Designed miniproteins, single chains, continued (5). Designs and how they scored, part 16

Each design is a single chain, and the fold is of that chain. pLDDT is the mean over its residues in the fold that is shown.

## One batch from the design tools (miniprotein)

Design m16530
Fold by ESMFold2-Fast:
Parts: structure tokens; sequence; C-alpha cells
Structure m16530 (fold): chain A 85 residues (1-85)
């Protein structure tokens, strides 16, 4: 079974860039859930996604879904991150 992992998250005051494990044959959906109920999302084919329009100094739950393009099997990882002030 393939497993996606969040390898790193780089933050600015209004953005985050997620780097996930690169797994052949998978596509990626990256979501960030803020404490104010706003959600941001991006899709990626290489495991790297940038989300913009975030609130400064705010905690986000980052969720990565990797889906196999042939089998539709899904693997995921989550990490909390705080944007810069």
Amino acid sequence: MEKVEIKSIETTATSLTVTATKIPGYRYLVLAFGENAEVKGAVSDDGVATLTGLEPGSKYLVVVFAINDETAEVTGDTKEVTTKA
C-alpha cells in the first residue's frame, strides 16, 4: 500500500506551500482548513501545492489526499501549521 506523507510546509503571512511524498500514478488534493471555517484548496500532479489568501498568524489544518489514477485508492496525511504574523 502506498502512503502519502506531508514532507514539509513552508508558510508566509498569507500562503503555504505543501510538499508531499511523490508517488507515481497518484494525483493530489491539498486543503487548508482555518479556525474561521474558511477552506482553501489546490490540486497537484507532483505533490507540491501552494495555497494563497490565508489569514496572518492563523492556525490551519492541512489535509493532503493522494488518489491513484487507475484504482481510485486514496491515501492521506494531515498536519497543523500556523501562518506568519
Scores: mean pLDDT 81

Design m16531
Fold by ESMFold2-Fast:
Structure m16531 (fold): chain A 68 residues (1-68)
Amino acid sequence: APPPAEEIVNPATVNGKALANTRSVGSGGPIKILAKYDGVWYGFDSEAALNAFEHLVGRKADEVVRLP
């Protein structure tokens, strides 16, 4: 099953920046990929968005879930 909606975006900051709630990081499009960093889930609309975020954070996600 896909991860719960409440875990898609956490208001916790990443590299000192607050993240948008319930939208893809960066683009604002529909969430298709979920990535977990230190117990927090982040939503992405594409592999490119996830890759850009991994470069920003400086590491790969602890867990990645690709939605259909």
Scores: mean pLDDT 60

Design m16532
Fold by ESMFold2-Fast:
Structure m16532 (fold): chain A 80 residues (1-80)
Amino acid sequence: ADLSAEEAYQLLLDRVPEELRPYVDRFFRPLLDAGLSARVAAQLVLRELEETVANPDDPNRKVPVEHARRLIEVLREFLA
């Protein structure tokens, strides 16, 4: 069964290092609050982070590339 929005949010907070928790609040919470399922929200955030890693020289990037890589690993494990 799919996780509730609150369960997914808490699971991600538990799985990410302290320095990455603001990204869960900034990118994940708004998608969940907009009514997206946890799995769909995770897939959308994963796609955005993969674009960040693919374009590390983007001056408008919202997250450092190293943080994006670590968060990608957490999201892939969450989606498995």
Scores: mean pLDDT 77

Design m16533
Fold by ESMFold2-Fast:
Structure m16533 (fold): chain A 60 residues (1-60)
Amino acid sequence: MQQFLDKAIEYDRQRDGSLLPVVLALRASDGSVQAAADQLGVSRKTVQNRLAKLKELLGL
């Protein structure tokens, strides 16, 4: 979804730069949280926490 990318880019410009890599990794992994975590070298929980924040920002 374009809205995920747009929100992640906007958020990351102001903060950690942590949401955009998660969105890109999930798209590359066909939505797999585990595969995205493996690609980013972070824990599964880290990906889930960032997704929860992104969903909150999108009102999902």
Scores: mean pLDDT 71

Design m16534
Fold by ESMFold2-Fast:
Structure m16534 (fold): chain A 113 residues (1-113)
Amino acid sequence: PEKKDVPGTALDGDGNVLAVGTESDEVITPDAENVTSPHVPLNLKVNRLTDGLETPETLAGNIEALKNNEPYKSTPDARPGDKSDIPQAKEHLKKHIDKLSPEAQEEAKKALE
């Protein structure tokens, strides 16, 4: 199989935007030596890029916020309106819930009910 190109995150074949790791650049740069794991986002190996993308950690934090009955925490999704709105946080989790561990998904589903 191929090196699993950047499936849908590639904006411009050279990380034109802040997507330094969303292109194929990481798979061809020195970082490519560790960009073959399906569990590790080969295009998101750099943490700086996660500031603009959801991660399991960010989603877990949102679940805890919902369980504590507090406002949606600041996310890298740049949605200023949903930071204080629990309903928006629930909808956001539904879209990314599959990125969580099975146990965390159950917690999220309970919070989303």
Scores: mean pLDDT 47

Design m16535
Fold by ESMFold2-Fast:
Structure m16535 (fold): chain A 90 residues (1-90)
Amino acid sequence: MTPEEMLKEARELVKKYLEEKGLKGEVVDERSAQNGDTAVGTVVVKLDDGKYLLGYSVRSGDNSHSGVTEFDSEEEALAVADELVDAAKE
């Protein structure tokens, strides 16, 4: 699985979350990284209610995990996205 595939999964996860919650937003940041058998993709969305969503998808070998988290600020969402990307390098 590639960093680009992880980014696509993160985008789809955020889109589904928005549909389920009846929320609207705009993508403000996208990141992807790969190190060895670990690949990660993150998407940050600014919501119309003033909050931010972070969607992520991570694969390491045969294991994968993904999720969506809400933040009150863009700075907090971007900081967590950076930590997830950095984890793929270590």
Scores: mean pLDDT 81

Design m16536
Fold by ESMFold2-Fast:
Structure m16536 (fold): chain A 71 residues (1-71)
Amino acid sequence: DIAKILEEKRAKEPEEFAIAEEGLKSGDAEAGQRRLLLLAGLSEEEVDEILANRDDAEKSAAIEKELEERL
Protein backbone atom coordinates (compact mmCIF):
# COMPACT_ATOMS: atom_id res chain seq x y z
CA ASP A 1 0.00 0.00 0.00
CA ILE A 2 1.75 3.13 -1.28
CA ALA A 3 -0.41 5.34 0.94
CA LYS A 4 0.92 3.53 4.04
CA ILE A 5 4.52 3.91 2.81
CA LEU A 6 3.92 7.64 2.31
CA GLU A 7 2.51 7.94 5.85
CA GLU A 8 5.54 6.14 7.34
CA LYS A 9 7.92 8.43 5.41
CA ARG A 10 5.92 11.47 6.56
CA ALA A 11 6.54 10.41 10.18
CA LYS A 12 10.31 10.45 9.51
CA GLU A 13 10.40 13.70 7.45
CA PRO A 14 7.34 15.73 8.55
CA GLU A 15 8.72 19.13 7.45
CA GLU A 16 9.43 18.03 3.87
CA PHE A 17 6.02 16.38 3.60
CA ALA A 18 4.32 19.51 4.98
CA ILE A 19 5.98 21.57 2.20
CA ALA A 20 4.89 19.03 -0.44
CA GLU A 21 1.30 19.00 0.90
CA GLU A 22 1.24 22.81 0.83
CA GLY A 23 2.25 22.57 -2.85
CA LEU A 24 -0.77 20.32 -3.50
CA LYS A 25 -3.05 22.95 -1.91
CA SER A 26 -1.45 25.77 -3.94
CA GLY A 27 -3.03 24.55 -7.21
CA ASP A 28 -0.30 22.41 -8.79
CA ALA A 29 -1.52 19.01 -7.64
CA GLU A 30 0.72 17.06 -10.04
CA ALA A 31 3.91 18.80 -8.82
CA GLY A 32 2.84 18.16 -5.22
CA GLN A 33 2.18 14.47 -5.93
CA ARG A 34 5.60 14.21 -7.64
CA ARG A 35 7.33 15.68 -4.58
CA LEU A 36 5.50 13.34 -2.18
CA LEU A 37 6.47 10.28 -4.25
CA LEU A 38 10.12 11.42 -4.38
CA LEU A 39 10.08 11.87 -0.58
CA ALA A 40 8.72 8.30 -0.30
CA GLY A 41 12.02 7.12 -1.82
CA LEU A 42 11.02 6.70 -5.47
CA SER A 43 13.30 7.82 -8.30
CA GLU A 44 12.32 10.61 -10.72
CA GLU A 45 11.89 7.99 -13.47
CA GLU A 46 9.57 5.87 -11.27
CA VAL A 47 7.49 8.93 -10.36
CA ASP A 48 7.19 9.91 -14.05
CA GLU A 49 5.96 6.38 -14.87
CA ILE A 50 3.38 6.44 -12.04
CA LEU A 51 2.00 9.86 -13.04
CA ALA A 52 1.94 8.95 -16.77
CA ASN A 53 0.00 5.74 -16.01
CA ARG A 54 -2.28 6.98 -13.19
CA ASP A 55 -5.36 6.68 -15.48
CA ASP A 56 -4.42 3.10 -16.49
CA ALA A 57 -5.67 0.93 -13.64
CA GLU A 58 -3.81 -2.23 -14.72
CA LYS A 59 -0.44 -0.49 -15.20
CA SER A 60 -0.87 1.52 -11.98
CA ALA A 61 -1.60 -1.68 -10.03
CA ALA A 62 1.48 -3.42 -11.49
CA ILE A 63 3.75 -0.44 -10.69
CA GLU A 64 2.31 -0.19 -7.15
CA LYS A 65 2.95 -3.90 -6.53
CA GLU A 66 6.60 -3.65 -7.66
CA LEU A 67 7.14 -0.54 -5.51
CA GLU A 68 5.60 -2.19 -2.41
CA GLU A 69 7.98 -5.16 -2.83
CA ARG A 70 10.96 -2.79 -3.09
CA LEU A 71 10.02 -0.11 -0.49
Scores: mean pLDDT 68

Design m16537
Fold by ESMFold2-Fast:
Order: structure tokens, then sequence, then C-alpha cells
Structure m16537 (fold): chain A 100 residues (1-100)
């Protein structure tokens, strides 16, 4: 649904803000932040010409990739693990809404 897509886009925007905060604190390497942003830009490029159903599939793939990315960040930044796990749980919830 369009609402589920909007929720997914908002959840990904929250992750961008979180990673920018970690970058600003020196807790995330700029190269890892850039890899995340490049992945989102590529997904966004593909979504511009996609149907609503194809956009849903691309969002699911992007959410799953982002969850895996945040799991790796949590291993590298154990002090932020609780906050990262909270965002991962939110991303999983949104992914499940897109799969319904």
Amino acid sequence: SSEAIERAERALARVVLLLQELLDQGLLPESEYQAFIDRLREAGRKMRTASEEERRELLIETLEWTIAFLRRVAEQVPEQRARLEEEIARLREVRDLLLA
C-alpha cells in the first residue's frame, strides 16, 4: 500500500539521520556512511521508473540490506547497540507491513 511505502521511506530517512549522528560523533567511518548513502541513491534511482509493486519489492530489498548493514554497525559500535537494535526492530516491522 502507499501508506506502507511512505512508512518505509520515513524509516530509511530515520536511519540516515542516525548514521549521520554516528558519523558526526566519529563512531562510524565516512566510507561506511558513504556506502550506505550510495546504496540508497541507487535504490531511489531504480524506484523513479518502477511501478508501485516494483517499488515495494525494491523497498523490501533495501530494508533487508539496511538491517544487515545496521547489524554490522552494532558489532563495530557496541555502545550504540541498544539504539541500533531499536531501529532494526522498526525496519523489520515496516518490512513485514510491505510483505502483507
Scores: mean pLDDT 87

Design m16538
Fold by ESMFold2-Fast:
Structure m16538 (fold): chain A 84 residues (1-84)
Amino acid sequence: SAEEAAREAARAGAEGNLDKMIEYSKKVQELAGEGSGKMAYGAALAALRGDPTAAVDSMQRFAELGPGGIPAARAAAREVAELS
């Protein structure tokens, strides 16, 4: 699901795994539509920088993409909170 892919992108970011960040961000875009992959990648980059606040803010902006983006943003925010 887009939610699971977004969560995996954020986790990959926290782990410093750039290849997985790209892979899962592309998967989010395939499932949730245009722009969603960019938002997921932005959130993963924030997690990579060790800034959970910026990661959460990026996930909340992802919710602005509509129905597909809102569940993905919620799942990714939950994952970032668990990593923190």
Scores: mean pLDDT 67

Design m16539
Fold by ESMFold2-Fast:
Parts: C-alpha cells; structure tokens; sequence
Structure m16539 (fold): chain A 100 residues (1-100)
C-alpha cells in the first residue's frame, strides 16, 4: 500500500496571554516506517512559526513550543518520507486565542 500518515494534536484549543509560551503535543503514525519526519507549525496566514525534525520510525510524539502573538487557527503539518522517497502529509488544526 502507499505511504500514509495521520496526525493529532493536544490540546486542540489554547488560550494564552500575548508573549506567553504555548506548548502543543503532536502525535503521528505512519502506515510504513518513515526514514524522515518533519513537523511544521503554521499560523493562520501560513507563516512558519516553528519546525522540528523527528527521529525516523513508524510513530512518535513531539512537543512544539512557540510564543503566542496572534489569535487564529494554527496548522500542524507532519511530512513523512520513506526509504523509497515516497512522501505523505497530514495536518491538524489548533485554535489559538491570545489575550492582551
């Protein structure tokens, strides 16, 4: 079968004060072992807030930490690449509310 990946994030909703550090846990699973895993957090405008390369494997967890500056729906994107060069991408949303 083709390479497939799934992603989930916790929490799915965050309320923070402006300038506060926020952490979200990203969990991923792949249908086949991945040789490379990259996780990217984007804001509502699509700007990259943070990126992390994770250990290779079939599943894993990572904590993404970022500074809360803008409210909006942020997107966590996980890209898995296998040894044959096949790629799969999955995304999950995080609703961020920033208070002044």
Amino acid sequence: PALEVTVSVSPEKVTAKKGEEVSVTVRWEASQPAARIRVTLRDEQGNVVTEKELPPGRSGEAVLTFTATKSGTYTVEVTATDAEGRTAVAAAGVEVTVLD
Scores: mean pLDDT 84

Design m16540
Fold by ESMFold2-Fast:
Structure m16540 (fold): chain A 70 residues (1-70)
Amino acid sequence: EESEKNFEKMLEFYLEKGVITEEQAKKIREAYKNKNFDELMKIRRDAFAKLTPEEQKKFLEEMKKIIDEE
């Protein structure tokens, strides 16, 4: 069960790491509010797919640390 606070923390993390733009963050936030998980997942997947394999690995390791601490 994801709270809105946890969702916002994840979104801030994506923005801080440069994985998504402010515009993409707005679209993800709108999709979340509308319970449009398909659109949310598509935006996240498309953004992640633009990273190199090395950047993807680093991003996942950082995400794991944040999730484990929360």
Scores: mean pLDDT 74

Design m16541
Fold by ESMFold2-Fast:
Structure m16541 (fold): chain A 82 residues (1-82)
Amino acid sequence: GILEGLEELLKALQLAKEGDIPAAKKLLKKAAELLGVSIDLSDITTIEDIKNAAKELLEKALPKITTDDIPLVNEIQELLSE
C-alpha cells in the first residue's frame, strides 16, 4: 500500500546515506511498485541519483497521499534536503 511504499522509500534514502547504493536501489524499486508509480531506475550509481529518483517517486505519489501519511512524507523530505 501507500504507507508501505513510503516506508520503503525512507529506508532506501537511509541506506543511500550510509553508502549502500545497491540496497537503496532495490528498496527504491520496491517503493515504486508499492506506490504504483513507474520510474526509470536503470542509471543509478550515486546517492544523488537515488535522491533524484526518490523525489520523482514522491511527487508522483502525492495525489495518493492522505493526512495519515504526512509524518512519513516529512521524514522523507528531510532526508532529500540533506
Scores: mean pLDDT 83

Design m16542
Fold by ESMFold2-Fast:
Structure m16542 (fold): chain A 99 residues (1-99)
Amino acid sequence: DTLTNLANSANTTLNNMRDAAVAADPAKADEITKLAGEAGALMGQGISDVSSLDKDTAEALAKLAAIGVLSPEAADVAAQARDHLREVSDQAKAELLRR
């Protein structure tokens, strides 16, 4: 299923970003992990429901922006993840509107 694959892609991106961000700034590991987890939950909700997708995506992107503010060392990997989540959200919207 395309939506399942997109949700898995978002989760893989967030897990890879979390691991890279924690490696770059271990002192912020708990806060980074929490923000990444919250972003993942929002992306999962949005991908399953077109009526909330834009809002959930915006909130997920804000969580990733917060990681960059919290940790300058993690800012680049968080920015790359934000770009990928935008692409996933755009593809999910197209698929949901097709149905």
Scores: mean pLDDT 87

Design m16543
Fold by ESMFold2-Fast:
Structure m16543 (fold): chain A 99 residues (1-99)
Amino acid sequence: DDVDRARRLLEEGDLDRAFRLFVRAAQAGSVKTPVMVEELVRLGEAYRSRGDLRSAARAYARAYILAKVTRMEKYIERTREALEPLRDLLSRADQVSVR
């Protein structure tokens, strides 16, 4: 299971591999959206805690897009608030995805 493997990688501090597996799991549609949004927020918090603000912004952006596509207002607000102070750190391509 990509989500279970990503969770283990996140706990081990391999955040980049965890991010790739979470994105793959989200694209496969095999996981409940609230669970995936929470995991991406947790990943963003882990990046932020180690000072990788750009990767944190990308993780929060993915969570925000997923919450918006599924129209879950409470998650949209939470992920937007987490992303907002870091939005300027997103690449041009990543910024287009959060419009």
Scores: mean pLDDT 77

Design m16544
Fold by ESMFold2-Fast:
Structure m16544 (fold): chain A 78 residues (1-78)
Amino acid sequence: APEAAGRAAYEAAKDLPLETRQKVAMIASRAAMEADGDPERVRELVREGLLKMGVDPQTAERIAEAAARAVEEALRKA
């Protein structure tokens, strides 16, 4: 699910600058790997990573939710 999380986060970050969107995708992919399939942990790790980058809390939460949902959906298809 790391690829699915990264792609979902990248799409959710479409209103952010390109460099930020690329970093967001990388953070989401790493979060999915560390979470070992736990969508709630993906949400927490993505949110924390984005806040450290200076992304506003509302945008960070929206992107974190998109990444978590992508992981959950990928698990349902496995």
Scores: mean pLDDT 80

Design m16545
Fold by ESMFold2-Fast:
Structure m16545 (fold): chain A 75 residues (1-75)
Amino acid sequence: SDASIRADVDQFVAAAEAILEKSKEMDEDEQQRLLETVERALAVVIERIRKYAPSLLAYVQKLVEDIRKRAEEIR
């Protein structure tokens, strides 16, 4: 269901934001590994949305872009 997928995406975004904030307290090597892990997770989310909920793709792409911008600002 689209509502269930959207709720899962919103929960994922909240978790990613919390992880990015926590990464600011990490050393450079740990921070880089965490940011790489987040980027891989974002790529998987986009692929799943494209396959299972294409109507949500534009919404999810915007959220992913916002998270990517935050990750770049932390570096």
Scores: mean pLDDT 81

Design m16546
Fold by ESMFold2-Fast:
Structure m16546 (fold): chain A 75 residues (1-75)
Amino acid sequence: SAAENDPFFQSLPFSLYSEIRKLLYEVRTTGKVVTSGRITLNQVGQAKLAAPLFGADLEITLDGPYYRLTFTPRK
């Protein structure tokens, strides 16, 4: 996919789960608020590490046995 082949992600000092990579790619390309649910604790950890590198604020909420992530681009 386009997100998997983006050279920006290849330059990161850590690997990302494909689900988190897709969300961050959408924030980076659209500049819009992006929300996704059913996120695991390990994916939350990656989102916390990656959000500042994208200039985005991360909000985390509980979603049953999972988490919901909201990425908001900084102005």
Scores: mean pLDDT 73

Design m16547
Fold by ESMFold2-Fast:
Structure m16547 (fold): chain A 100 residues (1-100)
Amino acid sequence: SPLEELREEIEETTERLLELIERGDIEGAVRVAEEHRERVKEILERDPTLTDEEKETLLEGYEDLIKLLEENRDLPPEKLKEIVEAHSDLLLDALEKLEK
């Protein structure tokens, strides 16, 4: 299922983002988030059950994550990790509601 593939993609990318932030590689984290957004877009385009509005809402969440990382790059790693984890939880919750 595209939605199952999307869940796995979110979980894997979150782990990778946290690893990069822990190392202080914020540029790498932004790049991974951008690559993840493109992958999410591809997965969503293959899903026939979601509306265009629902797909746009999920993609907007990823654009917000990228902006949060870029605007907050000077924060300590522990604070950036908290932001990433909170954002990933919101995305997973949104996805779970759509998997009804």
Scores: mean pLDDT 79

Design m16548
Fold by ESMFold2-Fast:
Structure m16548 (fold): chain A 87 residues (1-87)
Amino acid sequence: SSQALIEKLREWAKEAGVKIITDPKDFDPNKRYTFGFMSEGGIKNLSPLLGFPVESIVVGGHLTEEEFREMLPKVDGLFLLDILIPP
C-alpha cells in the first residue's frame, strides 16, 4: 500500500537522521515526486529512496562517496547542494 511506503520512508529518515523537506503525504505510484533531504551526520542508507518513482532528489548536508555512487546510476535529475566526504 502507498501509505506503508510513506511510513517506511519516514521511519528510515528518522533512523538515518534525515529531515525530509518535501513530505509526500498522499503517495500516488503513477506520479513522479521531488524529494528534499537535509542531513547533518551523513546519510547511512539511500536504498529505500531508489524504490520510489522520483523525478528529482535534492540533498543538503553530507553524503559519503559510497552513498553518492549508489544514488547516481538509479536517479535521474539528482541535485546535490553540499557534499562533504567524512574523514
Scores: mean pLDDT 55

Design m16549
Fold by ESMFold2-Fast:
Structure m16549 (fold): chain A 120 residues (1-120)
Amino acid sequence: RPPLSKEELLERLKKLFEEMKEKANKDGEEVLRNMVEAHFLLLELFERLSAEEALALAKEFFEQLLEVLRLTKDPKTFEILVKAFKNILEELYEKLAPLDPEAAKKLVEEALKRLEELKK
């Protein structure tokens, strides 16, 4: 397989965010698949980023996923995506906590707080 550059991985991630937002009310299964792919790309990017860059990208990632959830109108699809989002938060915390435990905790707590606000 040809190697993907850091820039190509970042552009692929941005495209997945756009596709998830566009498909939020059209194809929940495709949104879930794109969310899983975006998570794997983010983990690959963490191997290539500084601690500061990884934390900044994780924050942008959570902001984009929360926007996808906000756009999702079907309750069943929303519940499935929320479960995936929570699983992603747990895995990202494990990766970010060794870099900066206080910043990682703050990012995860803020993401969970904003998720609960979306349910109201």
Scores: mean pLDDT 85

Design m16550
Fold by ESMFold2-Fast:
Structure m16550 (fold): chain A 77 residues (1-77)
Amino acid sequence: MEERLAELEKELVELMSKLSDADKQAVLTRLQELLAPLRERYQSLSEEEVEAALPELLPAAIAAAEAAVEEARALLA
C-alpha cells in the first residue's frame, strides 16, 4: 500500500509539471481539502494510536492522492 502511494505521488508530480499555474493551485487546493480530515485525526492521536490507525489512514491517503491525480488529468484533457 505504501508503494502505491509513492507511485501516485510520482504521477501527480509529473502531471503537475504539465499544468498551468492556476490549474496547479486548483489541484493543490483539492489535495489539501482531501487530506485535511486525515491531518486533523493524526494530530489528535498518540504515537501508539497512530501506528494502530495506519491501516485506516493509508487507504484514505491513497484515495486522496488518486482523486488529485484524476483532477490533474481532467484539467489536462
Scores: mean pLDDT 76

Design m16551
Fold by ESMFold2-Fast:
Structure m16551 (fold): chain A 84 residues (1-84)
Amino acid sequence: MKEEKIRRIEELARESHRRAQEAGRPVTAVLVIEVYDDGTVEIKLYTPDSVLQRELSLEEAIELAERAARDPSQGVAVSVVKIK
């Protein structure tokens, strides 16, 4: 389900962010997950300066979050927003 995939992305990104903070490293990217009332999900990747880099599929976002969790030089922040 989309909700389970969103939770997985959030967990992996938060783990990446936690590791970066513990290592004294800056945030390298921000993931914004927009969930719409109709169940549509849009995932956007931003720089720390809030510049939109690209839009991601759920699978691409999971892959990005997994890479960030494996790479201690990366710190990914995540925000989940419900759009009404």
Scores: mean pLDDT 78

Design m16552
Fold by ESMFold2-Fast:
Structure m16552 (fold): chain A 68 residues (1-68)
Amino acid sequence: SLADLMARADALIAEAQSIVDKLTPEQLLELSRELVAFGEAVEAGDLDTARQHLDRFEAILAEVRKEV
């Protein structure tokens, strides 16, 4: 549901904020781009595309965590 998707986005954003001091400017830009694309997909009513952008956001965070 949209509510579940928004709750997931909130959790991932909170995680990114918790490690913001470990993010490079490039990683922060990539995360920001995925989050913007997520918002655009939500506004368009394309929840599948929105989920895919959250999946990419999560994958970027997982890669960052693996390096630290």
Scores: mean pLDDT 84

Design m16553
Fold by ESMFold2-Fast:
Structure m16553 (fold): chain A 66 residues (1-66)
Amino acid sequence: SMQAQKQRLIEQIRRIIRSDPSLSDEQIAEAERAAEGMTVDQLQDVMVRSVGDGETIARLLMEEAA
């Protein structure tokens, strides 16, 4: 389902950004909140554009939510 796909993407994003030492706890929390408000297509686009880079994922999530 779309809900299951969205949750898998959010869990993957969460693992990546939480393991990135360059991101503060506040930045991680903000990026996680931004991801919850996004569609599956938006989350997939972030993953493709970021190439798995945690800083880029967090930046793109926060930019999309703004």
Scores: mean pLDDT 85

Design m16554
Fold by ESMFold2-Fast:
Structure m16554 (fold): chain A 70 residues (1-70)
Amino acid sequence: MKEFERTLTAPREKAEETIARTRADAAANPEEVLSLEIRQVSPDEVVVTITALDQEGNVVKVTTTLHLLP
């Protein structure tokens, strides 16, 4: 399994839009997205973990930490 980590800083409203889009994309591709975990770790920080199959069938895990701006 390949694992990737990234950190993004975004306005709260933009982060909410990104989370909603990510949920919609996961729902549209249930055979490719194995799991989606969205965890709010503080009032200003959300961690999004996606585990999915790539085009070759390999399991890829991407963890994104979102820092929320006021």
Scores: mean pLDDT 80

Design m16555
Fold by ESMFold2-Fast:
Order: sequence, then structure tokens, then C-alpha cells
Structure m16555 (fold): chain A 100 residues (1-100)
Amino acid sequence: SLPSLDEMVEKMEKGIAELEAKASPEIQKILRESFEKVKKEVEKFKAGEISLEEFLKKMSEIYEETRKKLEELNTPEALEAGEEFEKLLGELIDTAEKLS
């Protein structure tokens, strides 16, 4: 069976927490704020307030903003955090598409 959106949000929360445990406070703040934006858009999508197309666009916008903020820190740690965030977000997006 396919995982639910709630299960994928929980998986992403755990992944973000693991990244935060090894990250600087600035990286932690960027990741947490970005994930809170993701959760808000997931709730709108679940409520039928936005289409799948709009949801995917919002996920892309959140990723690009997060990537830019992490790149501005100009550290290998921040770049690695960005790559892991992209992977977690991609898994959530894949689940949303399969449930639609």
C-alpha cells in the first residue's frame, strides 16, 4: 500500500530532526522554517484548497528559497543539508502525485 501524506510528513519531520542534530543553529532555523512552509501547503492540498499543480509549484518555490538561503551560508555542511532537504521533499512530492 502507498504511505499516506501524514506518514510522509512524519517521515520528513524525522529526517529534518536528524539533519538539525548535526547542523549549526543557522542551518537548523532555515530547515525548520522551510519545513513549516511545507506542512502548511500539505494541509491546503489535503483540504482541497489548492490543486496538485499548485502544490507542486509551491513545493518547488519552497525548495528554491531554501537552497538559496543555505547556499548563502557558503559551507559544505549547508550544501549537504540542502541536498538532504531536496531528497526528503522529493519523497513527499512523489507520494502526493501517487495519491492523486
Scores: mean pLDDT 86

Design m16556
Fold by ESMFold2-Fast:
Structure m16556 (fold): chain A 100 residues (1-100)
Amino acid sequence: AITSYSLSGLPESVKPGETITITVTVEVEGDKPITITVEVTDSDGKVTTLGSVTVKPGETKTFTFTFTAPAEPGTYTVSVYATDEDGNTAEIASKTFTVT
């Protein structure tokens, strides 16, 4: 089970092509690993996966993801998903940013 999480480093607004660096920290308790997936969704619902990492039980992990701001102006959502060993997926964090 996830006992704590954080998503930081995402600005409220960026220019097209600007580099964005986000940090995700997850603490997992229990006896099963959790897979963390970070995605960016545009206003049309198109999803881009930034990465996936596995966090072992009893572990606190911090991950840094770097990506380039989309060229198209608009509102984008960064979402962090947790998937357990049984395939159950839950959104644990989300934050919106704007490309102007």
Scores: mean pLDDT 80

Design m16557
Fold by ESMFold2-Fast:
Structure m16557 (fold): chain A 95 residues (1-95)
Amino acid sequence: MASVAQLREDMARDAESAARVAEKDPVARRVAELFRETAELARRGGQADLPRVIELAERAREELIRVIDQMDPTLASAAAISITGAIFSAELGLR
């Protein structure tokens, strides 16, 4: 009994986890801000459309990739896994 509401909650939690990891690395501060915005849009689901949340998450992941080689490898890996999970959950919600 997985609902779109549950997938949206999972997306928000994964994006927030990515933000918490990214904010530990000063190089990824901008990426952390984008992850926080993604989580907020997912949580506000009554006003946010999932495609808009996915678009923001994809932009955040793109920015992460731009700085990933400058980050601590452990933090980079954890942030990448979390944001990829967030995008996957949101895409699954649109199927």
Scores: mean pLDDT 77

Design m16558
Fold by ESMFold2-Fast:
Structure m16558 (fold): chain A 81 residues (1-81)
Amino acid sequence: SAEEARRKAAEEYAKQLELAREIGEQYGRKLFALYQQDPEAAAKRLAQMGEMAQKTSELSKAFFDAMKATFEALKAEEAAR
């Protein structure tokens, strides 16, 4: 049925959204490694990826939000040392 097809599509999309966030978290850690070497380069990369995410899709936004959250959390942790 159309309802069943819609539900399965939503479930698959939710799985893709979760994967996008997980990959975003991994990239957030890589961005933090760049921040430790060159903070300005890290800031520019974050801004560029944010612009791209806003222009493409919900999945790209989920990826970017997870990346940014991970990056900011790691920066805060280092600042507390």
Scores: mean pLDDT 82

Design m16559
Fold by ESMFold2-Fast:
Structure m16559 (fold): chain A 63 residues (1-63)
Amino acid sequence: GVPAEITFTEDITAKHPSELTAKKGTVIKGEVLGEDEDWVAFRSTDTGEIYLLPKKSVKITPL
């Protein structure tokens, strides 16, 4: 994966494969495992969990 920070640009709840509730302005560190047009698969360094996040609701900053 590619080391990156995810900044949430709006409040979201992700349900699969792992649940995440994040408020606008939350930043998480981890790695991008893959992405398509609509989604990014991201592994959090803090939790070790994999989240499927909507690209429209996040800013990805490579580390």
Scores: mean pLDDT 84

Design m16560
Fold by ESMFold2-Fast:
Structure m16560 (fold): chain A 94 residues (1-94)
Amino acid sequence: MKDELFRYLLQLTALYGAIKPELLDEFIEYIKEKFGVELSREELLDMQRLAVRFVYGKDSLEDVPQMERIPTDEELKERIEKAKKLREKYKHLS
């Protein structure tokens, strides 16, 4: 659903940046397959702008790192898990 999709976009934006314009159509198809949600290009851009504002404090998608390709679910999960394990490992040093 859209809440799960937006959470996914926030994580993706924090780790990889904004989706390049050339990848938008590919990403829309990926989202349709993964979440069962059909997004227009405008809806995706609105969600991206909100994610970029939240993560980077920027209003322009061009002022943040650009995602060169869509990461796989496995790549994203591995990167999230590594970040969690590092935080847990160093909790006692605070």
Scores: mean pLDDT 75

Design m16561
Fold by ESMFold2-Fast:
Structure m16561 (fold): chain A 92 residues (1-92)
Amino acid sequence: MLSEAELKEKQAEMRERLIKAALESPEAAVRAAKEVLEEEFALTKPFADAEQLAAAEEKRKALLEELERALREEGPLPREIQEAIAEQLARE
């Protein structure tokens, strides 16, 4: 199990990956977002109870569906992904 500090470092690394992909192309951004969502879910799983895990999985599925819809319809990225990008930029 990762320490809290190691978890924060991994989350920062995943956000940097998302930023770089978003600057490259919308398709790369969606790919990076999917990878980040899967990695974040895996890291959170040991700390969550069954109810929290079910809620997190449903939220992840909804975000993936929104990402695919945004890419297909040339719409905006889901707000949570946009907020992650904005937060990473503000960190500098």
Scores: mean pLDDT 66

Design m16562
Fold by ESMFold2-Fast:
Structure m16562 (fold): chain A 89 residues (1-89)
Amino acid sequence: SEVEKAEEAVRLAEEAIRLAEQGDITGAIGRLLSIIGIQTELELAGVKNPKVLKAIDLSIKAAMLALQGRFDEARKLLEEARKLVEEAK
């Protein structure tokens, strides 16, 4: 389901933050690209669920902030994305 895809995106963003904190920038970039792939898949499928789309957008932004070393801001966006996924269930 689209909600399961949003949940996967949040999980990938959490992994990106962890990898970036450990200095594994290549691993963190790989997770970010996977989230972008999910976003592209849902856009092509015509998904319009605003909570799902926002959760994925926040997951991308969280991963990008982690790559910039902005870990506290990344975790705040990840928390917001998790709440949106739970509300979409």
Scores: mean pLDDT 91

Design m16563
Fold by ESMFold2-Fast:
Structure m16563 (fold): chain A 72 residues (1-72)
Amino acid sequence: SDLDHNEEASRLARESYRRALEEGASREQAVRAAIETANRILDNPDASEEERRRLAREVTDRAVREARERRA
């Protein structure tokens, strides 16, 4: 389902973000890695390019926000 698919994308995007930071990447590089991971998982041939980018941004933003909240 879309919910399960988005949840998986969010989880893996958060993992990519965390790993990038642990390996010394900048915040900008970590966000880029997370977006790339989300895009791969949300590869939906029925969705437009714009829709895929929007979904990737949404799940990445949520993953990054949640990771930051755990550091606050």
Scores: mean pLDDT 69

